# Designed miniproteins, single chains, continued (2), part 4

Each design is a single chain, and the fold is of that chain. pLDDT is the mean over its residues in the fold that is shown.

## One batch from the design tools (miniprotein)

Design m4108
Fold by ESMFold2-Fast:
Structure m4108 (fold): chain A 91 residues (1-91)
Amino acid sequence: MIDSPKMQAEMLMAMGSMAAEVGMHELALKYSEEAVKIDPSPNIISGYLGIQGRIAAEQGKVEEAIRLYKKAIELDPSIKDYLEERIKKFE
């Protein structure tokens, strides 16, 4: 068990992001949701919304993906350029 909840949540979010990258959508949601429950900070919630947006995009739910990405940017502006590039891809 990791002594720091912040470190545990960051590790789970990293695992969720990796799972999403390889198309393991259910596992990505599981890890990222657990991270949010441990540390509901804006950057962790932003990561969770980003993963949900990627899954929505893969399922053809373009409007939902864009909405999720915009919320993620609001919570963590440092990812703005990355997620805006993802939004542009839906043109």
Scores: mean pLDDT 81

Design m4109
Fold by ESMFold2-Fast:
Structure m4109 (fold): chain A 67 residues (1-67)
Amino acid sequence: SVEEIKRRADELIEQVRSLLSPEQQAQLDAFRGQLYKQAEQYNWSEETVERQVNHAIDTLLERERRA
């Protein structure tokens, strides 16, 4: 369900929040909003949503290392 998808995404985000700067946290929160809209628009599966969340987190952490 959409409710379970949102709960899972929030759980994944909270697990990494302490590893992120305030600016990165804001970017991830904005991404979460867009992710939910796209998941509803395109009927994404739970696996697709989880993959997108993990990819966004990895991208933020990689950008921090390269900066």
Scores: mean pLDDT 73

Design m4110
Fold by ESMFold2-Fast:
Structure m4110 (fold): chain A 89 residues (1-89)
Amino acid sequence: MLSDDQLQRIIDISDQRIQRDPNDSYAYTRRGGALYQLGNYDQAIQDYQQSIRLDPNNSRSWYILGQVYRQMGDYQRSQQYFDISRQLD
């Protein structure tokens, strides 16, 4: 299990990557994942949405958005995103 300090380090590194290359889809997925683990769901959603805009075939980003919306109680949107993720595999 990653500590909060390790998660913050991932966010800091991802911030630096995004500043150098705002089209780095992978940096958005990594920052979003760390934000999700910290419970910062709104920021995690923004990062995964940006990742999908840059790489719409990234099944993992769709899957994690499904998990985030499920944690927020939006079960209908969660199911839609899980279905998209499955179709991309």
Scores: mean pLDDT 84

Design m4111
Fold by ESMFold2-Fast:
Structure m4111 (fold): chain A 94 residues (1-94)
Amino acid sequence: SKKVEDAAETLGNVAYAVGKSLKSKEEREKAAEIAKEMVRNKETGEYIAKAIKSESKEETLKYAREAVKIDPERALELVFVVTAAGAATFFELK
């Protein structure tokens, strides 16, 4: 469905931007761990963590789509989770 694809693209773009704002692989790993702790569904949390840690936009979008497919109605919530995890990691390391 177009709505699921639009949500996955939005989430993927945000996760990619967050990943690129962090300086190192270790920082991306930390943001991924924080995001995973904020998500109640374990499988969704694992896909969000993979999206943040991905080194390419294509891989990030792929994992974002898998996360959205689990519960499409919570896609906006996942955008806030990724943004919050990125911000927390960024400010702790500055």
Scores: mean pLDDT 83

Design m4112
Fold by ESMFold2-Fast:
Structure m4112 (fold): chain A 112 residues (1-112)
Amino acid sequence: ANKEKGEALNEEGLELMNAGDYEGAVKKFEESIKYEGEDNAETLVNLAGAYLALGEYEKAAEYADKALKSQPTGRIALYALEARSRAYEKLGEKEKAKKDREEALKLAEKLR
C-alpha cells in the first residue's frame, strides 16, 4: 500500500541523514510525502531537519510549519518547534525564534 511504501522511503531518508547525505535524505522524504500524503507530520519534520542541515533555512521553517499544522502536539510538534526556532534564528527572525523556543520548552515539560 502507499503508506507502507512511504514509511520505507522515510526510513531510507533517516538512514541517509545518519550517513550525512542530507541531499539524498531530502529526495527520499519528498518521495515519502507523495505516498503518505502532504500532511504526514513525521516526514515533514524529518524534511525540515534535512533542510536545516543543508542551510536551507526558509524551506526548513516552511516544512516545520506544515508539520505543526498537521500535528500541533506531541513529540513531533516538539521537534518541529525546535527546527522552526533554529531556522528562524538563522533567518534573523529573533522574536519568532524566541516564541517557538518558549513553546518547545513548555511542550517538553508536558511530555516528561
Scores: mean pLDDT 88

Design m4113
Fold by ESMFold2-Fast:
Structure m4113 (fold): chain A 88 residues (1-88)
Amino acid sequence: DKLKQVEEALKEELEKAQKEVDALVEEAKKALAAGDEEKAKELLLEAGRKMAEAMREAAKKAEKIDKEISKELEEGAEKLEKEIEELE
């Protein structure tokens, strides 16, 4: 089942990115609690960039298996990158 292989490969990349994103979000929450809004913003922007990068890598892996999933992941990454650019 090619769908299961795609899901497993994408899950691994996205889970790794999610762990890094979660760590950055927790640090951002600590910065906000300390009143450091600028540091919190920087950490959240870094989290967004890591997620966009992971989606691009997942899209490259999906290309050989399902082009529609690959396209959706690339579009998701582009959307995140635009949101990050507007917040910078």
Scores: mean pLDDT 77

Design m4114
Fold by ESMFold2-Fast:
Structure m4114 (fold): chain A 59 residues (1-59)
Amino acid sequence: SAADEAARKAAEAAARHADDPAAAGSAWFQALKSYEMEPSEESKEGAERAKEYAERAGA
């Protein structure tokens, strides 16, 4: 779904910005938004992955 794709892309963006807390945090927020709007196992995994990367970046 569009939400699953958005969550996956947001997780990839958070990983890409692992040394930029603001950018990684923004990507995590987008992933959470996608999950809340269209909940699925895939969008949940994307949001959790984005959270992990954002936390590693210091967000």
Scores: mean pLDDT 76

Design m4115
Fold by ESMFold2-Fast:
Structure m4115 (fold): chain A 85 residues (1-85)
Amino acid sequence: SAAVAEHDALAQQALLEANRIIDQITDPEKRKQASQLVVDFARRWVELRKRIAENASDPERVAALLEELRQLIADFMAELKALAG
């Protein structure tokens, strides 16, 4: 699906942006918290990808899961940017 590929690209871009943000964090505790946000995001993204694959024959369910992924990306980036200052 083109929509699945587009959302995967957004998640990949979020991880690249996260690495740039983390590289600018000088506080070791904030850097550790930011790294944990990346780990938690990656785990949730893998879970959503698995659920999307399991529901590939249900376009309505796939659309709902892609919206969950979009929200996950938005929340992750907001938390990371807030942490970075």
Scores: mean pLDDT 89

Design m4116
Fold by ESMFold2-Fast:
Structure m4116 (fold): chain A 83 residues (1-83)
Amino acid sequence: MKPLEADGLPADTSFEEIEKRKEELYEQELPQLDERERLLLYLRLAEEKRLAKANQSGTAFDERLNALDDEELRALYEELLKE
């Protein structure tokens, strides 16, 4: 809940609507992001879409991603691509 609220979106906004707004906002800024920020964005959106499809909400994955260093983020992204 709090991470989504921190992004300036109302807590009562639908999860799918929040995802779309974040995606659109990040698409506007995406070319200005460094490699780490782009990897974080892709991984977050993928997980959020997966959770929304299952009618679930969870920010634990996002918090875990923020704790990873650049090398760990790249490794995670590579694992998703390989599988």
Scores: mean pLDDT 57

Design m4117
Fold by ESMFold2-Fast:
Structure m4117 (fold): chain A 109 residues (1-109)
Amino acid sequence: NKEDEEKIERLRKQLESPDPKVRAEAAREIGELAETEPYLVLPLLPLLEKLLSDPYEEVRKAAVEALGKLALSSIPSLRDWAIKALKKALSDPYEEVRELAREALEKAK
């Protein structure tokens, strides 16, 4: 519907924002949407994965938390994709990001 299209476009722009706080908040909202309306997050997945390489640790943490929620999805393809993306975060330079990825993968078993 029109409201869903507007929400996706807003989130897309926020994921590409020069403000790391805006990018982190967009990632968290995607995680929440994955629990309620998982099909809406599909067009945003490439941008969410890009946040795993974000220069700001807080943005990478938000992306890992969102991927953790996607990894618990009832949609098998979305869950499998999120698990694969989370494995990339196991190589993050910050221990805190790696620990969040390990915890998310353990919960997805």
Scores: mean pLDDT 88

Design m4118
Fold by ESMFold2-Fast:
Structure m4118 (fold): chain A 74 residues (1-74)
Amino acid sequence: PKKKLTVEELLASFEQLLASIAATEPAERVPAALDQLYNWVAREIKADPSLSEEEKAELIARMKALVAQYKAQV
């Protein structure tokens, strides 16, 4: 589709996925599951030609910070 999500909308969706993993996975598996989600989404973002390099850098940096925040709470 031609409708592009904003950086904030993409980040909000990613945070919802992190929160879902933290709520549904056993505590012992949460860090690995968060890392797997981050690695997968980061690869997709880096490969997306519709995103600018600035948008990619901002998304990846903010996603990495969110993953670190959720991992610190476990």
Scores: mean pLDDT 79

Design m4119
Fold by ESMFold2-Fast:
Structure m4119 (fold): chain A 108 residues (1-108)
Amino acid sequence: SQEEIAAQYLEQIEQLVQDSLAKLAAAKTVAEGRAIVEQFFLRISSLLDEAFSQITDPEIARELLARVEALLQAFLAQLPDELRAYAEALRAALLAHARQQIAEIEAA
């Protein structure tokens, strides 16, 4: 079902959050932290692109995005101040793109 597709991608995103936080805890410089945050948002964007290519029900797509938004908020809350502003900009861009993808699903 499309709910099972959404659940599978959500599980992958939840795992990516945990893995990225572990990498950030091991990072020794702000530059290393920025690279980890950048890769995190690139991977989230890729996973959402894949999920939304398979989801045709806009309600399921909106529920997935709402749960991802909550995970991103929890991720940002755990970041040091030096990385938070950078992460907020990447989050804003990702969410704008995801909302546009959902609008395209609704128009289909």
Scores: mean pLDDT 90

Design m4120
Fold by ESMFold2-Fast:
Structure m4120 (fold): chain A 67 residues (1-67)
Amino acid sequence: TPEEELARVRAEIDEIRAKMKELHRKLQTAQANGDEEAKQKILEELYKLSDELFELTDRGNELAARL
């Protein structure tokens, strides 16, 4: 149902936000240690998650508008 789909989308958004929060902590550690390879890897993951978050947020808004 649209309600179940919206609930799943919201749960996935929460999961992505939690992953991004953890990656930001790791990014700060990598910056403090001067670990450029770790920084680059973390930034690539953050960019990917940001794109996914944007798509899911848009999908969630569309589903909410149908309820």
Scores: mean pLDDT 85

Design m4121
Fold by ESMFold2-Fast:
Structure m4121 (fold): chain A 86 residues (1-86)
Amino acid sequence: SLAEEEEILKKIKEEAEEFKKKYPEVTKELAEKLGISEKDAARLILLGLKQLEIAEELLEKGEVKEEELNQAAIERAKEIKEMVEK
């Protein structure tokens, strides 16, 4: 529902501020590479990590096949995860 989507976006916004404090270097590097704000970079990182988590859960449940996933989005999410884990 729209209300559920708005709640998710609000949580991502709040988590982005905390993420930026925890990983300022990663957030800044991504922002500079993409030409976006550090706040938007933090949101993008969190969304990418969440998309990877959801994709992994769906694959484990057999609800989707690897070929059905947006491979470009999955590869982007993996790159973001590697940057965060440094």
Scores: mean pLDDT 69

Design m4122
Fold by ESMFold2-Fast:
Structure m4122 (fold): chain A 60 residues (1-60)
Amino acid sequence: SIADLQQASRNTIAFAQNASRAQVQAILDIVTRFAATATGQQRDIVQATVDQLQRILDAQ
């Protein structure tokens, strides 16, 4: 469901904030691959997750 995807996104971002650069890069790669195949509201949520993960990586 969309709600489950939103929760998974929040959990991923929370994990990434305390993760190493290498771990954040690995997560970003996986999430970016999912963004490429997602459509509609799912795509928007996954793309927002990609953008936030990139900001976390850039701040390290």
Scores: mean pLDDT 86

Design m4123
Fold by ESMFold2-Fast:
Structure m4123 (fold): chain A 69 residues (1-69)
Amino acid sequence: SALEELKALLEELLKKGKITEEERERILNAVESGDAETVERLLVRLYLEGKITPEEANRLGRLVREHFA
C-alpha cells in the first residue's frame, strides 16, 4: 500500500540520518489523522532545509497523494 511504502521510505531516510525520529513521527501522525495540509508543510520544510533530495520529495509527495486519494 502507499502507506506501507511511505513508512518504508521514512524509515530509510531515518537510517541514513537525513531526518530525525521526531520528524518521522510528526509526518506519520499527520498522515494517520488525515491532516494533508500538515503533511505537505512538513515535507516542504524537509526539502527547503536540504534534508531530502528533489527525487525523495517527489516520491514522498506522490505516496501521500495516493494514500489520501
Scores: mean pLDDT 87

Design m4124
Fold by ESMFold2-Fast:
Structure m4124 (fold): chain A 80 residues (1-80)
Amino acid sequence: SRDEELLRKAEAEIQEKMAALKAQMDPNSKEFQIAALQVLLDTLRRLLAELEADPSADPALVEALRARIERIEARLAELQ
């Protein structure tokens, strides 16, 4: 489905960007944690916007993504 395709695309983007971050910095550092959370947040926000624009998107998936974004935002605020 379109939802599954968008999820796979988002997952692939996250994996690629995470690999790039791991090549550039210590994965146990606070700097890495902040950068990793920002990558997740940016990708998931774009995914959420795409799904919210589609009235046929799974509402449970949209709600789960909103909750995940909120948790990531809270964690990022604590680290900064």
Scores: mean pLDDT 85

Design m4125
Fold by ESMFold2-Fast:
Structure m4125 (fold): chain A 87 residues (1-87)
Amino acid sequence: MEETKKKIEERGKELMEAAKHVQDVMKLVDEMEKNPEKVFSEWLKKYGPEEVLAILEEGEQNADKLGSITARNRLAEARKYFAEYAA
């Protein structure tokens, strides 16, 4: 039978993966804040609008999983700005 320690280790790995994903997406948000037109143009050309919105939404979900209200709010704002740019 699984021990409590193994369940804690599995949960720790899941949270670390979520944290790494949020860190990577937040790096994109930091670049967007420096030059939004350039970054949004590159995202649209590389991924398209639906994929970019999905990436940002996944970042929000992972930030919620981590309990990071600040990261979630910044990702939600980035998604809003991108949606306005893509319209």
Scores: mean pLDDT 77

Design m4126
Fold by ESMFold2-Fast:
Structure m4126 (fold): chain A 93 residues (1-93)
Amino acid sequence: SAEEAKRRLEEALRRAREALARGDREAARAALREGIRQLLELIKAGAYEEAIRLGEELAELAREAAARFKDLEFGVMEGIVGILIGLGKLLGK
């Protein structure tokens, strides 16, 4: 459901922030991957406004992770989140 996907995405955002604060690359990677999965579920459920808002937070965390860890996967994650935000904007009109 949209409500469950939203709760899980908010949890993933919290875990990503905590992992970044600790410098825990693998925990950040796991949290951001889960965030992307839940963002897609929000879009599939038609919760476009929530998907855009939370997706923008997820993109910022992926960008911070890419800059901090110098790991290409985080840059790819930022790109994927950007595409999903764009899709949410297109479908929400």
Scores: mean pLDDT 90

Design m4127
Fold by ESMFold2-Fast:
Structure m4127 (fold): chain A 63 residues (1-63)
Amino acid sequence: MKVLVLGVGISREEAHEIARKLARENPEWEVTPLVVESVEEAEELARRLEEETGWEPIIVDGR
């Protein structure tokens, strides 16, 4: 399963650490971190990913 961690208001390093933790806890997941500028961008990307089989978005709001 492909999982994208969409980080808002967090650093690239923090997003990478969250993705690494999720991948460790779920070895069958391909976890990729991405930091975006706003919650609105994260929601739009999440919506598009949900339209494609095999991708699951996780939004992390660091505010």
Scores: mean pLDDT 77

Design m4128
Fold by ESMFold2-Fast:
Structure m4128 (fold): chain A 76 residues (1-76)
Amino acid sequence: MAAAAQAALDRAREYAEALRKAALAGGRSEEVAQAAYDTTVQTAERLAPTARSEEEAQAIADEATLEGVKAGQEAA
């Protein structure tokens, strides 16, 4: 359980950083990049304690990334 929660957080943080870098590289503002990062990490932190398997950890990271993308688009 703790290992799956940590895997979800680590993966979500990697995806959040990738979203932040992609937004900045694409000419988006730091505000948009930060919104995408913060929302991805916050969503993952909220959901990670529910992870019981590597499959659930991946699903949480994917869900968090989708929420981060939405937040970045709304901040733009």
Scores: mean pLDDT 82

Design m4129
Fold by ESMFold2-Fast:
Structure m4129 (fold): chain A 89 residues (1-89)
Amino acid sequence: MAKEIRELLKKAREALKKGDLDSALSYLNKAAQLIGQLPKDHPERDELIDELIKELKRLAEELRKKGLTEQADHIETQEIPLVEKLKAS
């Protein structure tokens, strides 16, 4: 599962580099779902959460650059806080 999450994060980074923001969001959402399924004691869980948050912040920045402010605000105010709560679980 951790390997699959890292592959999704890699695909999201590649999509962001290409300006494919829809694919980037799709990969990041799949990564978040799989992180939520990781055992609470998994040694890589916090690292994977931090990597996901970093890429979500990059996606929000790229969305703002394209004038997609509402989508960027949703990621920053709704999606990132939900992912951060996974660390507290």
Scores: mean pLDDT 84

Design m4130
Fold by ESMFold2-Fast:
Structure m4130 (fold): chain A 68 residues (1-68)
Amino acid sequence: ATAAQLRAAAERHGGISPAVLARLTGLSRRQAAAVVRLMELLGLGEDGVVPPEGAAALADLLRKLGLS
């Protein structure tokens, strides 16, 4: 998923949950939950959700992990 696609999804859903991320990327729920958790540890998410402002960083993280 691109940064633009992730931002649009975050705005549509009030943030990117593991379920939203799995749907957009084809990742398993477990992989999506791990990625969202890593975003929280980086200060770019809270309560299992990545906000629209975190979308570009999430896209970059997915690319670096080979998950995009």
Scores: mean pLDDT 83

Design m4131
Fold by ESMFold2-Fast:
Structure m4131 (fold): chain A 72 residues (1-72)
Amino acid sequence: SEDERIKEALEQLEEDMKKLLEDESVSDEEKKKALERGKQELEKLKEHTSNPELLERIDKLIKKIEEALKKL
C-alpha cells in the first residue's frame, strides 16, 4: 500500500538523519543541505498519507530537523 511505502521511506529518513547528525566527518554546511532536503521529502510524504500515526511521526521528524537547522 501507499502507507507501507511511506512508512519505509520515513524509517529510512529517520535513520539517515540520526546518522547525519552524529557524523563528525560531515561539515555543518553539508549537514544543513541534507537536513533541508530531508525536510522537503518529509513535506512531500505528508501530502500522500492521511494516516494519523504516520503524520505525527513526519511532523515530529520535521520539528527535529528544524531544531537541528537552528543550531547549525
Scores: mean pLDDT 84

Design m4132
Fold by ESMFold2-Fast:
Structure m4132 (fold): chain A 98 residues (1-98)
Amino acid sequence: EIKEVKEKVIAIAEKSGTDPEGIKERLEKAKDEAIKLGIEYGRRLAEALRAGDWERAEALAREAEEIIAKSNENDQFAIAAAMWVEAAPVYEELEAAA
């Protein structure tokens, strides 16, 4: 789970040329708990967005923002990256439907 998310983030960085080694280092320095938290919030956000539950989506985004703001730099990056990886399929689904 954590390894899969790390691998996906690194693969995206490699394809875009956006400092894959630096991104890998930041993910390795981040706590496993930070990555797990990002996965959890990303999945919950994806569920809320698919359900059209905008109030829940806003509440989850606000909670995640508060946690990110209180985290160190590497954990901030890891939480945001994990959330993006989990939520990205929903944006792709919404774009395909539009």
Scores: mean pLDDT 76

Design m4133
Fold by ESMFold2-Fast:
Structure m4133 (fold): chain A 68 residues (1-68)
Amino acid sequence: MEEEKKKILEEYEKAVREFTRAIREGVDPETLKEIYDRILELMKKLGVPEKTLEAFKKYAENVIKYYG
């Protein structure tokens, strides 16, 4: 795996942990959306298949709607 891809994977894992923590702590929906947007951009940079991106988007949108 390329070094740059490894770095992006580490950022992705960090963002996912931040998103989970934010949900647990009950932060504002806007903050959750910001973290979600970062995760989505990292997934795109990693070349994640469209099907996987769609699944994550649906999951995250449902979580955000629950707090809106």
Scores: mean pLDDT 76

Design m4134
Fold by ESMFold2-Fast:
Structure m4134 (fold): chain A 90 residues (1-90)
Amino acid sequence: APPLSLAEELERAEAVIRKTQELIEKNQDEIIQQMEKELPTLSEEDQETVKELMELIRRKDVMGYYRLLAERYNLSSTAARLALIDAARA
């Protein structure tokens, strides 16, 4: 497939962010409960990161959530957003 232009990537990213915000607003408690259940199975460093992500979800800070994922896991912000959307739909 041909590469997307910067403008097309930005439009796609904005659409994904809006959809993620809607999913968090509708399913906030369920997302937090799932993360809490998985927390004890993670390394100490990953537990710290997941606790920070849970606080961002409680505040409905979608941009902070993606920023933290991009920083801690070296994921591109677009890839991180798409992965979360796919996980939320499954």
Scores: mean pLDDT 66

Design m4135
Fold by ESMFold2-Fast:
Structure m4135 (fold): chain A 96 residues (1-96)
Amino acid sequence: SENEELAKKLREIRAALEAAKPTTLGEVADILQSVLPEAEVEIDGVRFSPLALYVFSLFAEAVGASGETWRTAAISEAALAAVLEELEKIIKTLES
């Protein structure tokens, strides 16, 4: 099932992010590339799958980061927790 496969990948992403506790968007991008190495989009030398790009966009929106310095954009503990909660909600919706 497509929804079960997506939920599994999102759980792997969520677990990796929770374990690593990234403090910058650059660290998030590196984690996403390691978990989802299949890539169709490239941003500033980093390759993303569509799912990885979606998760990355949640972090970018949460921190308001844009432009050439995005890799050094700080992620607060609260912002990380908020994105992890959003991913859990998406996973539960896919499994329902």
Scores: mean pLDDT 77

Design m4136
Fold by ESMFold2-Fast:
Structure m4136 (fold): chain A 90 residues (1-90)
Amino acid sequence: MDLNEFLKIGKKVYEELKEKVKESKLSAEEWYEKNKDKNVKDEVVEEAKKLFEEGASLEEIFEALKDKASIEAIAEVVSRLYLYRELKES
């Protein structure tokens, strides 16, 4: 797996999720709850959330999780965390 590929996929997933949230017109909390556990193992979600809350870079999160989940799964989890934060601030 490649960090550059992860960043590229992450941006695409983030934009796709952002469009879906906009179309759904759900609150930040409703969107996050509806989507948090559907496609990724809890262990990966918990570790990504911990790293994200500790201020880890996208590179650090990717390196920690790359052996535990697919690049797409990691990108989806990270994109959800960033999008939830953005929606909460708006």
Scores: mean pLDDT 71

Design m4137
Fold by ESMFold2-Fast:
Structure m4137 (fold): chain A 89 residues (1-89)
Amino acid sequence: SISELYRELDERYQKEYEEAERKGDEEKIYEIQREALIKMIEVLLPDLDPEEQEEARKVIEEAKKLPPKEAVELLTAFLDKIVERRKKK
């Protein structure tokens, strides 16, 4: 869950997300999610395999060019792939 990731990443993003969700500000929600997800991937970079680091760089670059909602979908799919790969060990 994206909300679960926010709890571990940055309390500021969690508070902004919860307020935007309460107000139904969908555009703001996606903007916050995009920023938080990019930051999360950047923090994870040193712990990723070289191949995953290359993929992460491409995903971040693509996400910056996409609308917020589309960017969040791309970033979330990448993070889910990385998390699932780690859980199987």
Scores: mean pLDDT 75

Design m4138
Fold by ESMFold2-Fast:
Structure m4138 (fold): chain A 81 residues (1-81)
Amino acid sequence: MEGEEKAEKALELAEQATAALAAGDGERAAALARKAIEYAREALKDPEALSKAIGGIIAAIGVAYGAGLLGGPALADRGGE
């Protein structure tokens, strides 16, 4: 199934992103995590691939957060104390 193939690719990319983050390459980790999320989004339209896609998304989100892609510090209040 095309959805399952995309879910598998998302997991592969998420693993590569995790390895890049562990190596200290946040930029590469963020790029790979973003691509993994994109593949996982397409897989989510297929219910049979949903469980695998969710695993990939969770891993990719973790890496993206660690690399700053999801903007953790960017939500700081303007000059807040």
Scores: mean pLDDT 66

Design m4139
Fold by ESMFold2-Fast:
Structure m4139 (fold): chain A 55 residues (1-55)
Amino acid sequence: MSLDELVTEFLAAVAAGDDARVDALLAQMREQGVPQAIIDLLESIRELEEQRRQA
């Protein structure tokens, strides 16, 4: 799976509130050697989306 595909799947999982899928995709990104800075950015997007849904 390409980085673009992983990011697309991650955003869809975050929007759906599928925490198990989000965690699995982050683990796949780490396994594929995606830089920690990109992973940190994606985690920030997850937190912002959760805050948006709670507000």
Scores: mean pLDDT 80

Design m4140
Fold by ESMFold2-Fast:
Structure m4140 (fold): chain A 87 residues (1-87)
Amino acid sequence: MVTATATATKADVSKLRFRVTIDLEKGTITLEAFDENGNLVGTATVTTSNDLDAIQEGIRLALEALKAAAANASAGSSATASAQADT
């Protein structure tokens, strides 16, 4: 079972820059979202295996968790969300 957890603040998605870090030694994928000023406005982390299909699913879950966290956030606050899949 793969679980992605995300935290995000309210931001304009069209102006976001994403950085994806895949650490196979730790078995983690980290997705970070930055605003147009370079401030970190969202982060999502998921555990993965050394299987490319699991890595692909992990990236998908990280994005879904980040979308959910951003949707739950209000102006000036942050929200958390998670997404799960069997892999």
Scores: mean pLDDT 72

Design m4141
Fold by ESMFold2-Fast:
Structure m4141 (fold): chain A 95 residues (1-95)
Amino acid sequence: SMEEVRKFMIFLLRMVGELTDIRLAYKRGEDLEAVMKRYEEQVRSYMEETQLSQEQRTEITNLMRKGFENMKKTLDADAQKILDAFQERVEKILA
């Protein structure tokens, strides 16, 4: 159902909200790659639990692309690069 697409989008947006704090984690000596891998594993686990159809995954990808494009307009260059890296990883999982 379309409700599963909506739930997945809320899940992704919560993780994206935490990416604003990645700059602070990076300054604390955390590896950005390690942080990204933790988010990637959370997305994979969600996908395994929800068993989204190909149509639902395609719609999520389209919604994510539009949402992230709009978000990038309000972010600085460093935050945009972090969001781009996150988007690339999520799109690979959804494919």
Scores: mean pLDDT 76

Design m4142
Fold by ESMFold2-Fast:
Structure m4142 (fold): chain A 83 residues (1-83)
Amino acid sequence: FDEREEEAAERMRELYEEAKRLAEELTPEELRERLEELLAQPSSLENRREALILEIALALKEGLGELLELALEKRVTLEEYLA
């Protein structure tokens, strides 16, 4: 379990890295357009993953990134620890 848990944590880190790259490479308008197009598609695991990445990237681009990243990472860690 711990081995798979570490792999899951690494994949979550990869999602964050992808979101940061998109925030640096794309404008907020481009991110919103991609998100809207993606949400118009049928729901799938892949589409949900990409929607999450785009939402995080958009938040980062809008200047909420440092607070959002810190709050989400700290909150997840603390809630998981306290649970």
Scores: mean pLDDT 67

